Designed miniproteins, single chains. Designs and how they scored, part 74

Each design is a single chain, and the fold is of that chain. pLDDT is the mean over its residues in the fold that is shown.

## One batch from the design tools (miniprotein)

Design m2564
Fold by ESMFold2-Fast:
Structure m2564 (fold): chain A 93 residues (1-93)
Amino acid sequence: SSVAQMLELAEARAEAGKEVVEEVLARPSLSPAAQRARAEAEEAIAAEEDPERRALARRLLPAVMAVAEEEPEKAEQAALYALHLLAEARAAR
């Protein structure tokens, strides 16, 4: 699916450079819905007890949000999918 491809791209970007991801996320153009989804996802990451799941979620979320900033038409879907992955990680524990 296109969402799976977007996550692969986001993971590659997270591995390529955290500084670039942080710079993109600092931009004020992020939608209120995306900002809220990110805040909720950050809370879920903080509550995660499994260090491997937490590391994966932290690595993927910023990259997904960075991809959403470059492709605004996918911003909402990217944010919601990141939140969904974190919710699944919590439910599995």
Scores: mean pLDDT 59

Design m2565
Fold by ESMFold2-Fast:
Structure m2565 (fold): chain A 68 residues (1-68)
Amino acid sequence: MMSLQEFIEQVNKLPISDKTKEVVIETIKESVENKDSPLQFLFRLSEALADEPDEVRQLVLQTVSQSL
């Protein structure tokens, strides 16, 4: 529970749009509900961000990988 809340706080500090933050947070919740492995979560997140600019995708994926 604490690590999930810290993760959400880290996402909220990123210099990205509120819409992108909501997509990331929703993906985290779906991953937790589905009991995804870290690799499955990264795959799900990369798919959810497929329409985002490369810079935004890279920033989110790097932040996430450091928080796992």
Scores: mean pLDDT 75

Design m2566
Fold by ESMFold2-Fast:
Structure m2566 (fold): chain A 61 residues (1-61)
Amino acid sequence: MNTQCILTVHNYLREKHHYPLKCDENSLDTDPYCYIMSHLIYQNYKKYKNEFPSELLEKCP
């Protein structure tokens, strides 16, 4: 699993949508809500990459 890509995508969407939940590397392993939400966001990112900005695609191909 690419933890850095998961966090990058999650933080991008958090910043864009003023989402209050901040997840880091530790919380992905210890907080089930962070784990589930970050993975759902990342799965959507992988499916719909063309709808995301190019700078995000460069960091997480």
Scores: mean pLDDT 68

Design m2567
Fold by ESMFold2-Fast:
Structure m2567 (fold): chain A 95 residues (1-95)
Amino acid sequence: SMQQRLQARRLIARGSGYYRQKDYDRAIDLYQQAIRLARQSGDNQTLASAYSGLGRAYLQQGDYDRAIQYAQRGLDIDPNNQGAQDVLQQTQQQR
């Protein structure tokens, strides 16, 4: 629904806020909530954005396996998702 799409996008915006504050645990929680709503609404663009957000947050925590997993899920939905591409590039250089 449109309400679920708007809620998912707001959760991504709040998650990105926590990410900038380096509060990666709260960012992860909000991105996971956004994924649930995006799946229910069929909003693939928001779903890809939420997966790239998870990938970036796990990358910053040094969890390279989860960072790669979520970035790949984002790219499976949107191959042009720059955030997800950046996560995969950075994980390859830091491993």
Scores: mean pLDDT 88

Design m2568
Fold by ESMFold2-Fast:
Structure m2568 (fold): chain A 94 residues (1-94)
Amino acid sequence: MTVVKGELVRVHSSSPLVEEHEIKITLSGSKLNVQLLGPGPGEVVAEQVMESESEWKLVDKEKGLYKARKIVVLSLRVGGSTVNIVVEVEVYAK
């Protein structure tokens, strides 16, 4: 089974910083990388590489498309404090 995309479902944070930062999801082979981008262009301020161990659910039998829901926790350090950002991602595979 080959991972074909990740899609952002929701973000949970107690910090307003999540509203000022972008979540970027990229693929590197079978690994999904979830990044929090800072105020600079392409500035990565937190990231987590997610390994594709999951129970897959068939969502399109004709296309052979499966999905799994993954939770990734990103940690951002601000002024000596750590803010945890919980990112929910749908991962699709064929």
Scores: mean pLDDT 69

Design m2569
Fold by ESMFold2-Fast:
Structure m2569 (fold): chain A 61 residues (1-61)
Amino acid sequence: MDEEVERILNEGIERAKKAKSEEEVLQIATDVARRVLPLADESTAAKAANTVIKEGEKALA
């Protein structure tokens, strides 16, 4: 996987863990997907977004 994709994903996870609402987590996940898509593919972008959502939801629980 591209090092830039990993950087974007890790930044997204860090931001999602600090999110105060599910809406904020979804916004961060959307931004991650938009940044990953041109560097990889739709499948990779979707997996990155799902990882951000999962990590954000764990922090909000």
Scores: mean pLDDT 82

Design m2570
Fold by ESMFold2-Fast:
Structure m2570 (fold): chain A 89 residues (1-89)
Amino acid sequence: GAENDALLRRALARLREAIARLEELLRNFEKFSEEEIREAILEAEELIGLAEIVIALARKYGANPELLAELEEAIDRLRELIKKLEEKL
């Protein structure tokens, strides 16, 4: 329903914001402290965990398959960025 779609869209927006943040950290790595980068990684990992719970619940109760695919793509991109940042630390 519309409420479930709204929740998924909010999750997607948060994942996309996290992606943009980690892309900035990766692009300008030398301008950020090790602590700031580690905190951003932790926040991104927590967000992935929450998003996976939301996806699992949405699948159980019926969800927009296109929106679920976008969420999974965003999670995969965020995991890739986390790995790249960890490799530089």
Scores: mean pLDDT 87

Design m2571
Fold by ESMFold2-Fast:
Formats: sequence, structure tokens, C-alpha cells
Structure m2571 (fold): chain A 100 residues (1-100)
Amino acid sequence: SEEEKLKQETAKELAEIIRVVTEFADRLYALQQAGAPVEERLAVIDEAIKRLKEIAEKSKNPTLKDYINKVIEGLELLKQLIKERPDLYIDRDSLVRAFS
């Protein structure tokens, strides 16, 4: 059925979102540990936003699209915070929890 297909597609897309957020958190945490420059840390966030936009564009679930857009908004706010506070240290688990 269309309902079952949408449910299966939504589950796959949600798993993809979790992977994107987890990979983002791992990469940003690694850059923080290495003392990487702001531009490099912002690039990791920009890549996560790009991947999330691609998931949102292909999704047919309006609730999931809304959720992805809120995650993107949170990542844009994180970019602003890092620009204002380059010394900001965020633990990996907090990153995953904030964007999952």
C-alpha cells in the first residue's frame, strides 16, 4: 500500500538522518580535539546541512521534512555560535542529542 511504502521510506530516511548527524558529530568533535580553525569546523556543518537538504528534497513525508528543517535551523544556529565563540567546546554526545 502507499501507506506502507511511505512508512518504509520514512524509516530509511530517518536512519539516514541519524547517520548524517552521527558522522557530523564525530567529525566536528575530532576537529575540536585537534584545535582546527573555524573555517574547517564550519565546513563540516555546511556538509551536514547539504546532506540533510538532499534528504528533505527526496522525502514525501511532510512531518519528516519539517523535522529535517528544524535540524538544519539548529545547525545554522551552531554555525553562528562557533563564529561568535571560536573557543566553544561541545561534547560529542551533546551534539548527537541536540540534532537527533
Scores: mean pLDDT 86

Design m2572
Fold by ESMFold2-Fast:
Formats: structure tokens, C-alpha cells, sequence
Structure m2572 (fold): chain A 77 residues (1-77)
């Protein structure tokens, strides 16, 4: 059975992804945030966490949002 993310976690991940897309300096980082959300939706948590680490390293302005997304995904594992 495919593991569905809890509704509350999914809602927060979507909101944080939108925040990263609004603040990120590059389209590449915006696309990585969306990719991380998609990977988490498919249960590929390790891939999602890696993408979020890359975002946090490259753009300090979205680091806090990326770290919060990581925390939510780790709690859902």
C-alpha cells in the first residue's frame, strides 16, 4: 500500500513549497522545492530530504523554510 502523507503534513509542505517558490533567487531552486514535495508525496523521503538540503545550502533566504520541510518529512517517516 502506498503510504499517504497525513493531511496536516501535506498542507504544511505545500505552504512551505509556495514560500520557497516566492522567495528563492533562482528558478532552479523553485523547481527543486517542487521536486522535493513530489518525492515526499510518493514516499521517496530520502530523496526529498536531499533536495531540501541542497536548497538550504544554496539560498539562505529559503533555508528556514527548507529546514522546516525536512522536519515535517522526518516526522512522517
Amino acid sequence: MMKELPEEVRKELVELTKEIQAKAKSVELQMRALAALVEAEFGEYDTALRLLDDIAEEDPSVREAAERMKELIEEAK
Scores: mean pLDDT 80

Design m2573
Fold by ESMFold2-Fast:
Structure m2573 (fold): chain A 86 residues (1-86)
Amino acid sequence: MMSDEELKKEFEEAKAATEEKMKELREIAEKNPELKEEIEEAIKKVEEMLKRAEELAREGRYEDALYTATMALMLAGIALSYAKRK
């Protein structure tokens, strides 16, 4: 099983990847006003999940933090895929 140090590293990597996808979503929203509302709702949900993940990590719940950050990354990826297909 993963150590706390390994879980912390994986969490930081998942967070960074999620922030990168959110940046791409914001760029698409700026260029596609018709998608802006849907993209901003997706970004808001991703940001709420990342905030929860950071709270879990602060509490020492690294496995839950990583799981939540991974879910945020998946949501951002799905939103980005949807936006790019339009």
Scores: mean pLDDT 83

Design m2574
Fold by ESMFold2-Fast:
Structure m2574 (fold): chain A 109 residues (1-109)
Amino acid sequence: TPENESLLERIKRDGEEIISVASKVDESAAEELKKLFEEILENISKNTVEGYEKAFDLLHKISDIVAKQAEKVNKQDPKSPLYRELIFQEAGVTTMAMLVRMKIREMKQ
């Protein structure tokens, strides 16, 4: 459906922004995030309840990685603009997880 394409495109775009910010902190973490987002996009493209549930679990893993990067930056320099960018990306991950959960609920009705 057009709504599924919109969700896929949004997660792809927001994911690219998260990876870009993460690469400023740690290239290894950015590479892990890239692989996780590739798996998320693959699972969303299946347009199945199981695929969306897998994507939701993977978004939780992404949230943990971004939160750890934010803690690292905050410990080194609490006034860093990068810390603010990471907090903004954490909010983005929360929004993606919410949208995926809403899609799961819609498909189960």
Scores: mean pLDDT 86

Design m2575
Fold by ESMFold2-Fast:
Structure m2575 (fold): chain A 70 residues (1-70)
Amino acid sequence: MSPAEKAVLELVKESERIVLEEKDDEKAREKIRELTEKAKQEYPEQSVQLDVIEHEALQQLDEGRKPPVR
């Protein structure tokens, strides 16, 4: 695996951990954004993939905290 691929996998695992463990929505969002921003600085060639990971993690937070629709 390339260093960039390894960093993406580590970011996915860390974002999943944050979504599961961090009860404060604001803190979870801040941590996820910080991780993806740092990864983009280190591996700009992975920026599209990192944007997708950030979006998915934030959507998981939103889905877990949404009130029932009906």
Scores: mean pLDDT 74

Design m2576
Fold by ESMFold2-Fast:
Structure m2576 (fold): chain A 72 residues (1-72)
Amino acid sequence: MVERRLLNAIIAAEIMAATLPYLGERLGNPEFLADAERAREDLAFYRRLLEAYRSGELTPAEVEEILERRLA
């Protein structure tokens, strides 16, 4: 289940990173641009976690702890 949680987080971050710059530029709203930058950072973070999980560097329990801290 932890891998699915990571994949869902990655997909959400990818959608936000792709969509928010377009909305920010078109609507002239700087908040969307700031949110896009955060989404890109989240995407990079979750991709690193998935790689570490798949390589065996992190256990499922360690990944769950990291995700809980990130969402707090």
Scores: mean pLDDT 81

Design m2577
Fold by ESMFold2-Fast:
Structure m2577 (fold): chain A 76 residues (1-76)
Amino acid sequence: MEELRQQVEELERIVKEAEKKKETEEAVKWLENAYRGAYLLAGQARGNPEWEEVAKQAERVAERAKEAAEEGRKLL
């Protein structure tokens, strides 16, 4: 649980940093990778009722990364 929560928190930091540079191809690629990673973490957490909160946080991070990547693609 602790490791999964830390991974979600780290992905959130990466997404936040990449959003500031979303006008670059590099940042958009990072956001696309973060989306996939967060979505996989959400899937892993969904199998355990004790991790429902972490699963929802991971889903939120995934949606945020996806939206930022799509917005970045429109700016390029």
Scores: mean pLDDT 77

Design m2578
Fold by ESMFold2-Fast:
Structure m2578 (fold): chain A 90 residues (1-90)
Amino acid sequence: MSDLEKAAIKYAAAGVFIAAASIEPDDAGLYIRAAELYLEAGKLYAEAGENEKAIEAAKLAIEAASRAPADDPRAQALIEEAKALIEELK
């Protein structure tokens, strides 16, 4: 499986977790899992040279993580890592 295929699968999976979180909005774990998958997809897109898609995925990771409780250290770490990826790829 190519890095592009892995990235696309993780990106799609993150979208499913966002849809699940829309039904269970109090489940912070769904937003965290979506953010993790978007960030992983972003890293794989970056490795494949797809910088625009990598930045898009990283921005979605920030959005997903920001929907978790503000004091969740997992969300904060994911936002920082996604921001670093965006700055690296600009």
Scores: mean pLDDT 82

Design m2579
Fold by ESMFold2-Fast:
Structure m2579 (fold): chain A 86 residues (1-86)
Amino acid sequence: SMSEKLDEVIERVKKLMEETLKEVKEAVEKKDKEKFFEILSRFDKELTELANSLTDEQLKEFMERMKEELEKLQKELGEYAEQLEA
């Protein structure tokens, strides 16, 4: 069903976010700025591909359900970027 597809995409995005945070943390610990931006680029590409698999209505619901998780991710990524510039 359309609802099941949305739930599958949400689950995939959550796993992608967890993997991205893990890889970003490792890149920051190694002071690898180039790898950090490569990880972000890969995340953006994969997130876009997943979003493009949804209808406009499903995408709206996805954004509403994932708002807090995406805001938390954005904040954490910003904090890691600041650590690399220090």
Scores: mean pLDDT 86

Design m2580
Fold by ESMFold2-Fast:
Structure m2580 (fold): chain A 92 residues (1-92)
Amino acid sequence: MEEEIRRQVERLIEERGLEAVVEEALEAAREAFRRREEIEREAAESESARRGALGAGLALRAIAELAREAGAPEEDVRFLEEAARELERIAE
């Protein structure tokens, strides 16, 4: 799962560029924090929703790692890592 998600993220970066992928990931992270209570409720009721939250968390983590390697601002990388951790926690 994690390896497949990383390959999907690497493919998106090749197709769209790292800056565009990071920008979209930051927007997704902000949305996840805004909708945290809703996502947590849905995950409590649905295995599919829990898997969705886990997949999203793993994708944000992969983007954060690749962004750090490329020299993106540390504050952006940390924010993506925080969102990933929260989504992974919800999926537990």
Scores: mean pLDDT 82

Design m2581
Fold by ESMFold2-Fast:
Structure m2581 (fold): chain A 76 residues (1-76)
Amino acid sequence: AEEVLELLREAVRAAEAGDSERAEEYAKEAGIKAMTLPADLAVRVLPHIAEAIRAARAGDSERAKEYAERAIRALE
């Protein structure tokens, strides 16, 4: 879970800086790592990561940040 949390925190920082491309990269890497989590954690976090990636691809850094933060809360 720690690696996923760190990648999501980087996605939040990139989104805060308005760097939607970087936010997408970090969120995608977090999604790949999240697939290695226990099934109960993966089911909780993956939908939020998917939404963060979608928002970042659309250039919506504010939405990307919001969903990445929801993903972080799902792991806590």
Scores: mean pLDDT 84

Design m2582
Fold by ESMFold2-Fast:
Structure m2582 (fold): chain A 65 residues (1-65)
Amino acid sequence: SAENGKKLFEERGFLDTYKLLGKGGPGPDLTNARPEGVYRALSEDLGVPEKEARDIAEFFATIEP
């Protein structure tokens, strides 16, 4: 769920590394990241469990700049 994805994104400390809507860490701003790209990066590059990666990708689908 998108609500669970938002919670997981915050709880995993991704906002300490990445930006969202211009807020967060020193890393790249992910506001315009595609949900499919987010899912792949989380599951393939960061080893995030599939369900958690899907929930975070659903959250990204709700982000409007």
Scores: mean pLDDT 73

Design m2583
Fold by ESMFold2-Fast:
Structure m2583 (fold): chain A 98 residues (1-98)
Amino acid sequence: NPKEIEKRRQQLLQQLGNLLLELTKALADLAKDDAEKQQALDQQIGNFVSALLRGPSEALQQLDALEALLRELGLMTPEIQAILDQLRSVLLELQKLD
């Protein structure tokens, strides 16, 4: 049913937007006193957002890069990991609808 697929896509995109806002806020709090970490995060989040415009497969590749950066910077908390796991789940569901 095309109408049900479109409704599901809209729900997933809303979840994606909410998770991205939660991630951005949490990372800003963790890196607030470190300008070099802030710059690296801003660049990689920008790469991820740009990849979202190309599609869920491209976004998943940039999500892997973001996870690697977060581990390198020592910013991978259980809270951040949970948000990233939810982002990955939403992107995989969006990929199935394409």
Scores: mean pLDDT 88

Design m2584
Fold by ESMFold2-Fast:
Structure m2584 (fold): chain A 72 residues (1-72)
Amino acid sequence: SSQHRQIGDQYYQRGQDLLSKPNPSDDDIDQASRLFDQSSIHYRQSGDVDQSMDSQIQSGILRMQRGVSRIS
C-alpha cells in the first residue's frame, strides 16, 4: 500500500529531525529509535523490505548507543 510507504516516510523523517538537533538529548534518541521502529513496520506493510530493514538498523544502532536491549 502506497499509504503505508507514505506513513513510513513520515515516521522516518520525524526520527531524523530529532537526531538533526545540535545536541540530541537521551530522550530525543530514545524517541527517534521508536519512530524508526514505527517506520520499519509501515515500510514492511507496504512491501518496501529495504526501507524497513534500514529503519530497523537505524533503530538498533540508537538502542546500542543508549545501552538498551531490544524489548520484544
Scores: mean pLDDT 83

Design m2585
Fold by ESMFold2-Fast:
Structure m2585 (fold): chain A 92 residues (1-92)
Amino acid sequence: MELVERGLESLRRAIRLNEEAAREYEERGDLESAERFREAVEEARRLEERMRERGEEELREFSETVAREVAEKLREIGRETERWLEERRRRE
């Protein structure tokens, strides 16, 4: 989760900065520089889309793993309870 989220945050930050640069150069009349920054934004947005698609697959796998870990913990608690009951019987 965190690795994909950090990657997306970094990409979104880069997109925003390049959009701001493109707008500033366009306002100054430097259309060639503005176009270059817009092309960088377009490429970064395509990469963001690919990472978002993979992130959804990774999130699905993570959800299944978390469900298994919760099930394992519940099983462990049950085992501890049985151990406690057995210890109590030995004390009697």
Scores: mean pLDDT 61

Design m2586
Fold by ESMFold2-Fast:
Formats: sequence, structure tokens, C-alpha cells
Structure m2586 (fold): chain A 68 residues (1-68)
Amino acid sequence: SKKEELLKQAEEHREKAGELARRGNELERQMLAEGVSRRDAVFAGADLAMKAIGESSTSLALENQAKK
């Protein structure tokens, strides 16, 4: 059904968001372990964090569409 397809797509985007957030956190942790400042470590992960937010927003939009 349309609802099932939308929920499946929402789940896929939610999984991508989680993966991107995890990779960003791992990058920040690795840089901090190397003695990089908190500021620089956070900035290094920023692109992955922004992509994670985008995927999460897409997932929420698809879930909201499925509820209609």
C-alpha cells in the first residue's frame, strides 16, 4: 500500500541518518584522541552531521505523509 511504501522509505532514511551520525561521532572521537581541539574535531564532523539532519528530516516528512 501507499502507506507501507512511505513507511519503508522513512525507515531507510532514518537508518541512513543514524549511520551518518555514528560516523560523525567516530570522526570527532578519533580527532580528539589525536589531540585535536574540540572545536576543530566538531567542525571536521560537521558535513556528516548536516547530512544526518537532512536524512532525519526526510524520514519525518515521509512518516507524516504516511499518516495522512
Scores: mean pLDDT 83

Design m2587
Fold by ESMFold2-Fast:
Structure m2587 (fold): chain A 111 residues (1-111)
Amino acid sequence: SEIEKLYEELKELLERAKEGLRRALREGDLEALELILEALELLLEAAKILKEKGHPEAEELLLEAEIAIGLARMAIAVLKLEGLTGVNPALVAEAERLLEEAKELLEKVKE
């Protein structure tokens, strides 16, 4: 079904966001963290809509997205406070692609 395909896409993008978050945390890459946070917030909105549309497993992804958002926000705050910064252009590029795909998923889910 269309809802099941959107759920699988959301699950894949959320796993990519969590991996990106883990890598950005390790490197202290503030730019990548901010892009991943933006993607996670869009994926959270997609999860809410899929839950409203009746997908039985969407609530689990919603909770995972909320936890990841909390971790990303705390990490960004700590890096800004400490003045720590790293830059990984490949990780930033991956985060930008993730954000674009998250935007596309949210538009599909709204239909």
Scores: mean pLDDT 88

Design m2588
Fold by ESMFold2-Fast:
Structure m2588 (fold): chain A 87 residues (1-87)
Amino acid sequence: SPQEQAIARIEKSRAALEDWLDSLISRTTNPEAKAQLEALRAELDARLAALIAAAPSMPAEVLLQQAQDLIDETVARVNAILKAEVP
């Protein structure tokens, strides 16, 4: 179904984003930035799980748009954390 294809695309994007974020966390030496990235990682997992759980009740287009918005928001928040911790 279009929803199954959308979920598969979201899962692939999730895996890539989680790997990227885990890599950032592992190489972040500033304890405040590290804690903020870890909190964001947990929030991302919860929000993606909620979106996937809601997927059967929404159009594939809406599901993909909400996933893209969440990804964009997460990237922006990561960049803000990293920028604030530049010496």
Scores: mean pLDDT 84

Design m2589
Fold by ESMFold2-Fast:
Structure m2589 (fold): chain A 85 residues (1-85)
Amino acid sequence: YKLVIGDVTLYIGEKTVVIRKTVNGVEVEVTVERGTITVEVDGKLFKIEIGEESVTIEDENGNKVTVKVGESTTLNGVNITLTKV
């Protein structure tokens, strides 16, 4: 699956997540183990919990949204899309 949250893209695999972001015109890529991931998007922190064909995203204020595969939403002014790849 592919999660796009603002300018950050997460490629969600069975065991690992690949996080891609452009910083100062340079593409950076980090591979982390699948689990609860914290990312910074537009100066805001988001906690991402990966579920079965869905993700639950929490902002710094404790607001949560669950996004299923094929859905899009917004949280704290940031656009979120989850797609199957």
Scores: mean pLDDT 80

Design m2590
Fold by ESMFold2-Fast:
Structure m2590 (fold): chain A 89 residues (1-89)
Amino acid sequence: SAAEEAREAAYAGALAAVEGGNEGNAARMAGGVLRAVGAGLGAALAGDREAAEAAAEGAREAAEREGASEEGRRAALLAAEGARRNAEA
């Protein structure tokens, strides 16, 4: 479904943000955040609120991964917050 695709895309983006944070790679971290937020925004612009909400949940799941650095967790949570705001628009 569109919701499942948005969730998986946002999870992958937020996970890349976590890995970027773990590596000290600011560009990868920022790219991951933008990818996750973009998944939620794309769903919201298509009028699919369920998919936009699923994107926020996917990003949040990535933030909760074991072994994430504090920087990586903050980046993933920022992505989740961005996706959540898109779902509320």
Scores: mean pLDDT 77

Design m2591
Fold by ESMFold2-Fast:
Structure m2591 (fold): chain A 56 residues (1-56)
Amino acid sequence: AREHLEEALRAGQAGDGEKGAEHLLKSGVVDEETAKRVAAGGGSAAASAAGNLLSS
């Protein structure tokens, strides 16, 4: 789980919202609906979501 959250943060920081959302989904921490919304929000949304989950 943590490894995928770290990959999601890295992908989001690189501007890849879809890759970030894919890693968030693989982490098992978010559902498919949340991952779709993150993908639509782009890299900043993926980085923010992953960062929040990692810092909690």
Scores: mean pLDDT 79

Design m2592
Fold by ESMFold2-Fast:
Structure m2592 (fold): chain A 100 residues (1-100)
Amino acid sequence: SSRLEALRAALETLVAAGVITPETAETVLRAAELLAEGRPREAVETVARLEEITDEAIEKFVELLEALVERALEVAALLPTMTVEEIEALFEEELRAKKA
């Protein structure tokens, strides 16, 4: 919920700056809500409709959506072969590598 509120505030700032339309901002928020509910197909369909509205804003949102989907697919690919403890160990190793 807090993340969706932060996204809404960011979208309102982009509308005020003239980067996107209020209609685009509302549609992006709907797509984010669908992703949060575990409904990625409907989120993608919602974003696809925006390509008819504003190409530049859509490119940025598609890049963000692709990054979120890629991250979800990476996690999903690990799930069948790894336990929760093994996943936690990977995150700990990544944090240690970042500190070095």
Scores: mean pLDDT 58

Design m2593
Fold by ESMFold2-Fast:
Parts: sequence; C-alpha cells; structure tokens
Structure m2593 (fold): chain A 102 residues (1-102)
Amino acid sequence: MEELLREVAEALKAGDYDRALEIASKLPDGTFARLEEDGTFVVVSRENGVASAVLVELKDGKAIVRTASDTLTAEQAEALREFARKHGLRGEDVYGGKPPWA
C-alpha cells in the first residue's frame, strides 16, 4: 500500500501522469493518503473502476497541486482541505474559488 502511494507521488512529481494513474489502478477501491516528511502530500482514490491521483507540494508558502485524474472525489477534496488546515494554508491556496483540478 504505502509503496504504491510513494510510487504515485514520484510519478506525479516527474510529470508522468499516465504512470501515476497506472500505479493508482493497482490499488483496491477506496481513498488513500500519504504525507511525507518534506510536506509532500498524495491522495489517491479508486472507485467504480475510476482512478484519481493528486499531489500537493509546499513551496514558498504556497501549495503546488498536480493531478492525474478523470475526476477529483469528495474524499480527496476533504483530505486536501484537512491538509491545508493542518499546515496553515488558506483554502484558496489548495481548494477555494478556483481549485486547480475542479
């Protein structure tokens, strides 16, 4: 489980979105999240045969978001809001009026 999430995060960091979704498709149905010590946060969801992967990197007080997804799930959006709150990010930096993946 954790190994696959790490591989998804690495693929998203590299801009290899096809690989990120391929790895995510190997996960069971559900929503999974991993937080690295460097502040990188990855959330993967798989439901009804649809894989969704999103990565958040913290740099210079802003969140850089990368997504390789057909759709962003409600569970992924909630996990991202909780991450933003915990790390003192404004909702507008991660999820707000113009979410990067909405």
Scores: mean pLDDT 70

Design m2594
Fold by ESMFold2-Fast:
Structure m2594 (fold): chain A 76 residues (1-76)
Amino acid sequence: GIRERLVEVAEKYGLDVEAILALADELVEREGLSERKAYLIALIHALTARPIEELLPLSIEELEELLEQLGVPRLT
């Protein structure tokens, strides 16, 4: 699933997997996002330090395009 893909990507890039998952869970609860969108935002935030507020209005497709620009394979 998308969670397993997120973990694989985060581990490959040496990111804090637990912090990314915790942020994603917070975004689902606080903002009512789908898990998929929350995982994409959390991952991009961890990779780029871009503000969450800049990522929230973006679509899943736009978030996937940002990951591709960073050389990260799509999670889907």
Scores: mean pLDDT 82

Design m2595
Fold by ESMFold2-Fast:
Structure m2595 (fold): chain A 81 residues (1-81)
Amino acid sequence: MEEIEELIERAGEAAAAGDYKEAAELLRKARELLKEEEVRKEVIDYLVSEGYSREEAEKAVEEAIKRLEELAKEAEEKAKE
């Protein structure tokens, strides 16, 4: 989880610096990491410990993956501009 958060933070810093290509790459890395079974399990277990149901935690992870894909596409479009 911390590694994913670090990648997202670094992507934000890259975007703020105008390096949308690096931002997109970092967001893609965060997405791929979150898709790994071990990482997904750790994130789900963490959310359950925070009061989420297992079903809610699984949906939250799925939505996070979709959001990271969306942000990466936005960064790629910004790099094109």
Scores: mean pLDDT 80

Design m2596
Fold by ESMFold2-Fast:
Structure m2596 (fold): chain A 100 residues (1-100)
Amino acid sequence: MSREQQELELELLFAGVEEDWERARELLADPRVTEEVIRNTVVLLAFLNNVEGVLKLAELMREAGVSEEVIKESLDDAASVLRALGDEEGAKKLEEFKKK
């Protein structure tokens, strides 16, 4: 991953943590924000046990035209992290969102 992609990942992560959803939308519209940056950010939010942030970011990914495959794979990875942390209820919420 490039330094630029790492910086965009951190910006998207902080937007999610701070609930700055306008900034998250701007970042998701940036063509430099690759599928790898998005997937890594969703996983990092899951490591912080920020279930609501993961769900909101997934909603914004869908609004931004990110493919359903990338969204579903990101949510599967996040759910696995939440289960490893002992948050089975959080993981189930992500799986329910994936069915929509």
Scores: mean pLDDT 83

Design m2597
Fold by ESMFold2-Fast:
Structure m2597 (fold): chain A 74 residues (1-74)
Amino acid sequence: MMVARLAALDAVKEAKKQGDEATITIILDKSMVDDFLTELERIAKRAGYEITDVTLEDVSPRLVKVTVKLKKKK
């Protein structure tokens, strides 16, 4: 849980650097993807962002590449 939350916090910080629209790519253990997305939705919403798209791509048996698109609500 804690690692997923830290990854989500970093993703939202990166989104803020990109501006009103952001694309974040992260490689996670497959077991952490649901926790990461749950924390990301919560933290992004608090920061005024919404998740518009999520793409998952297997990079190994244990790891997945998660690409998330975020858009700032004005």
Scores: mean pLDDT 82

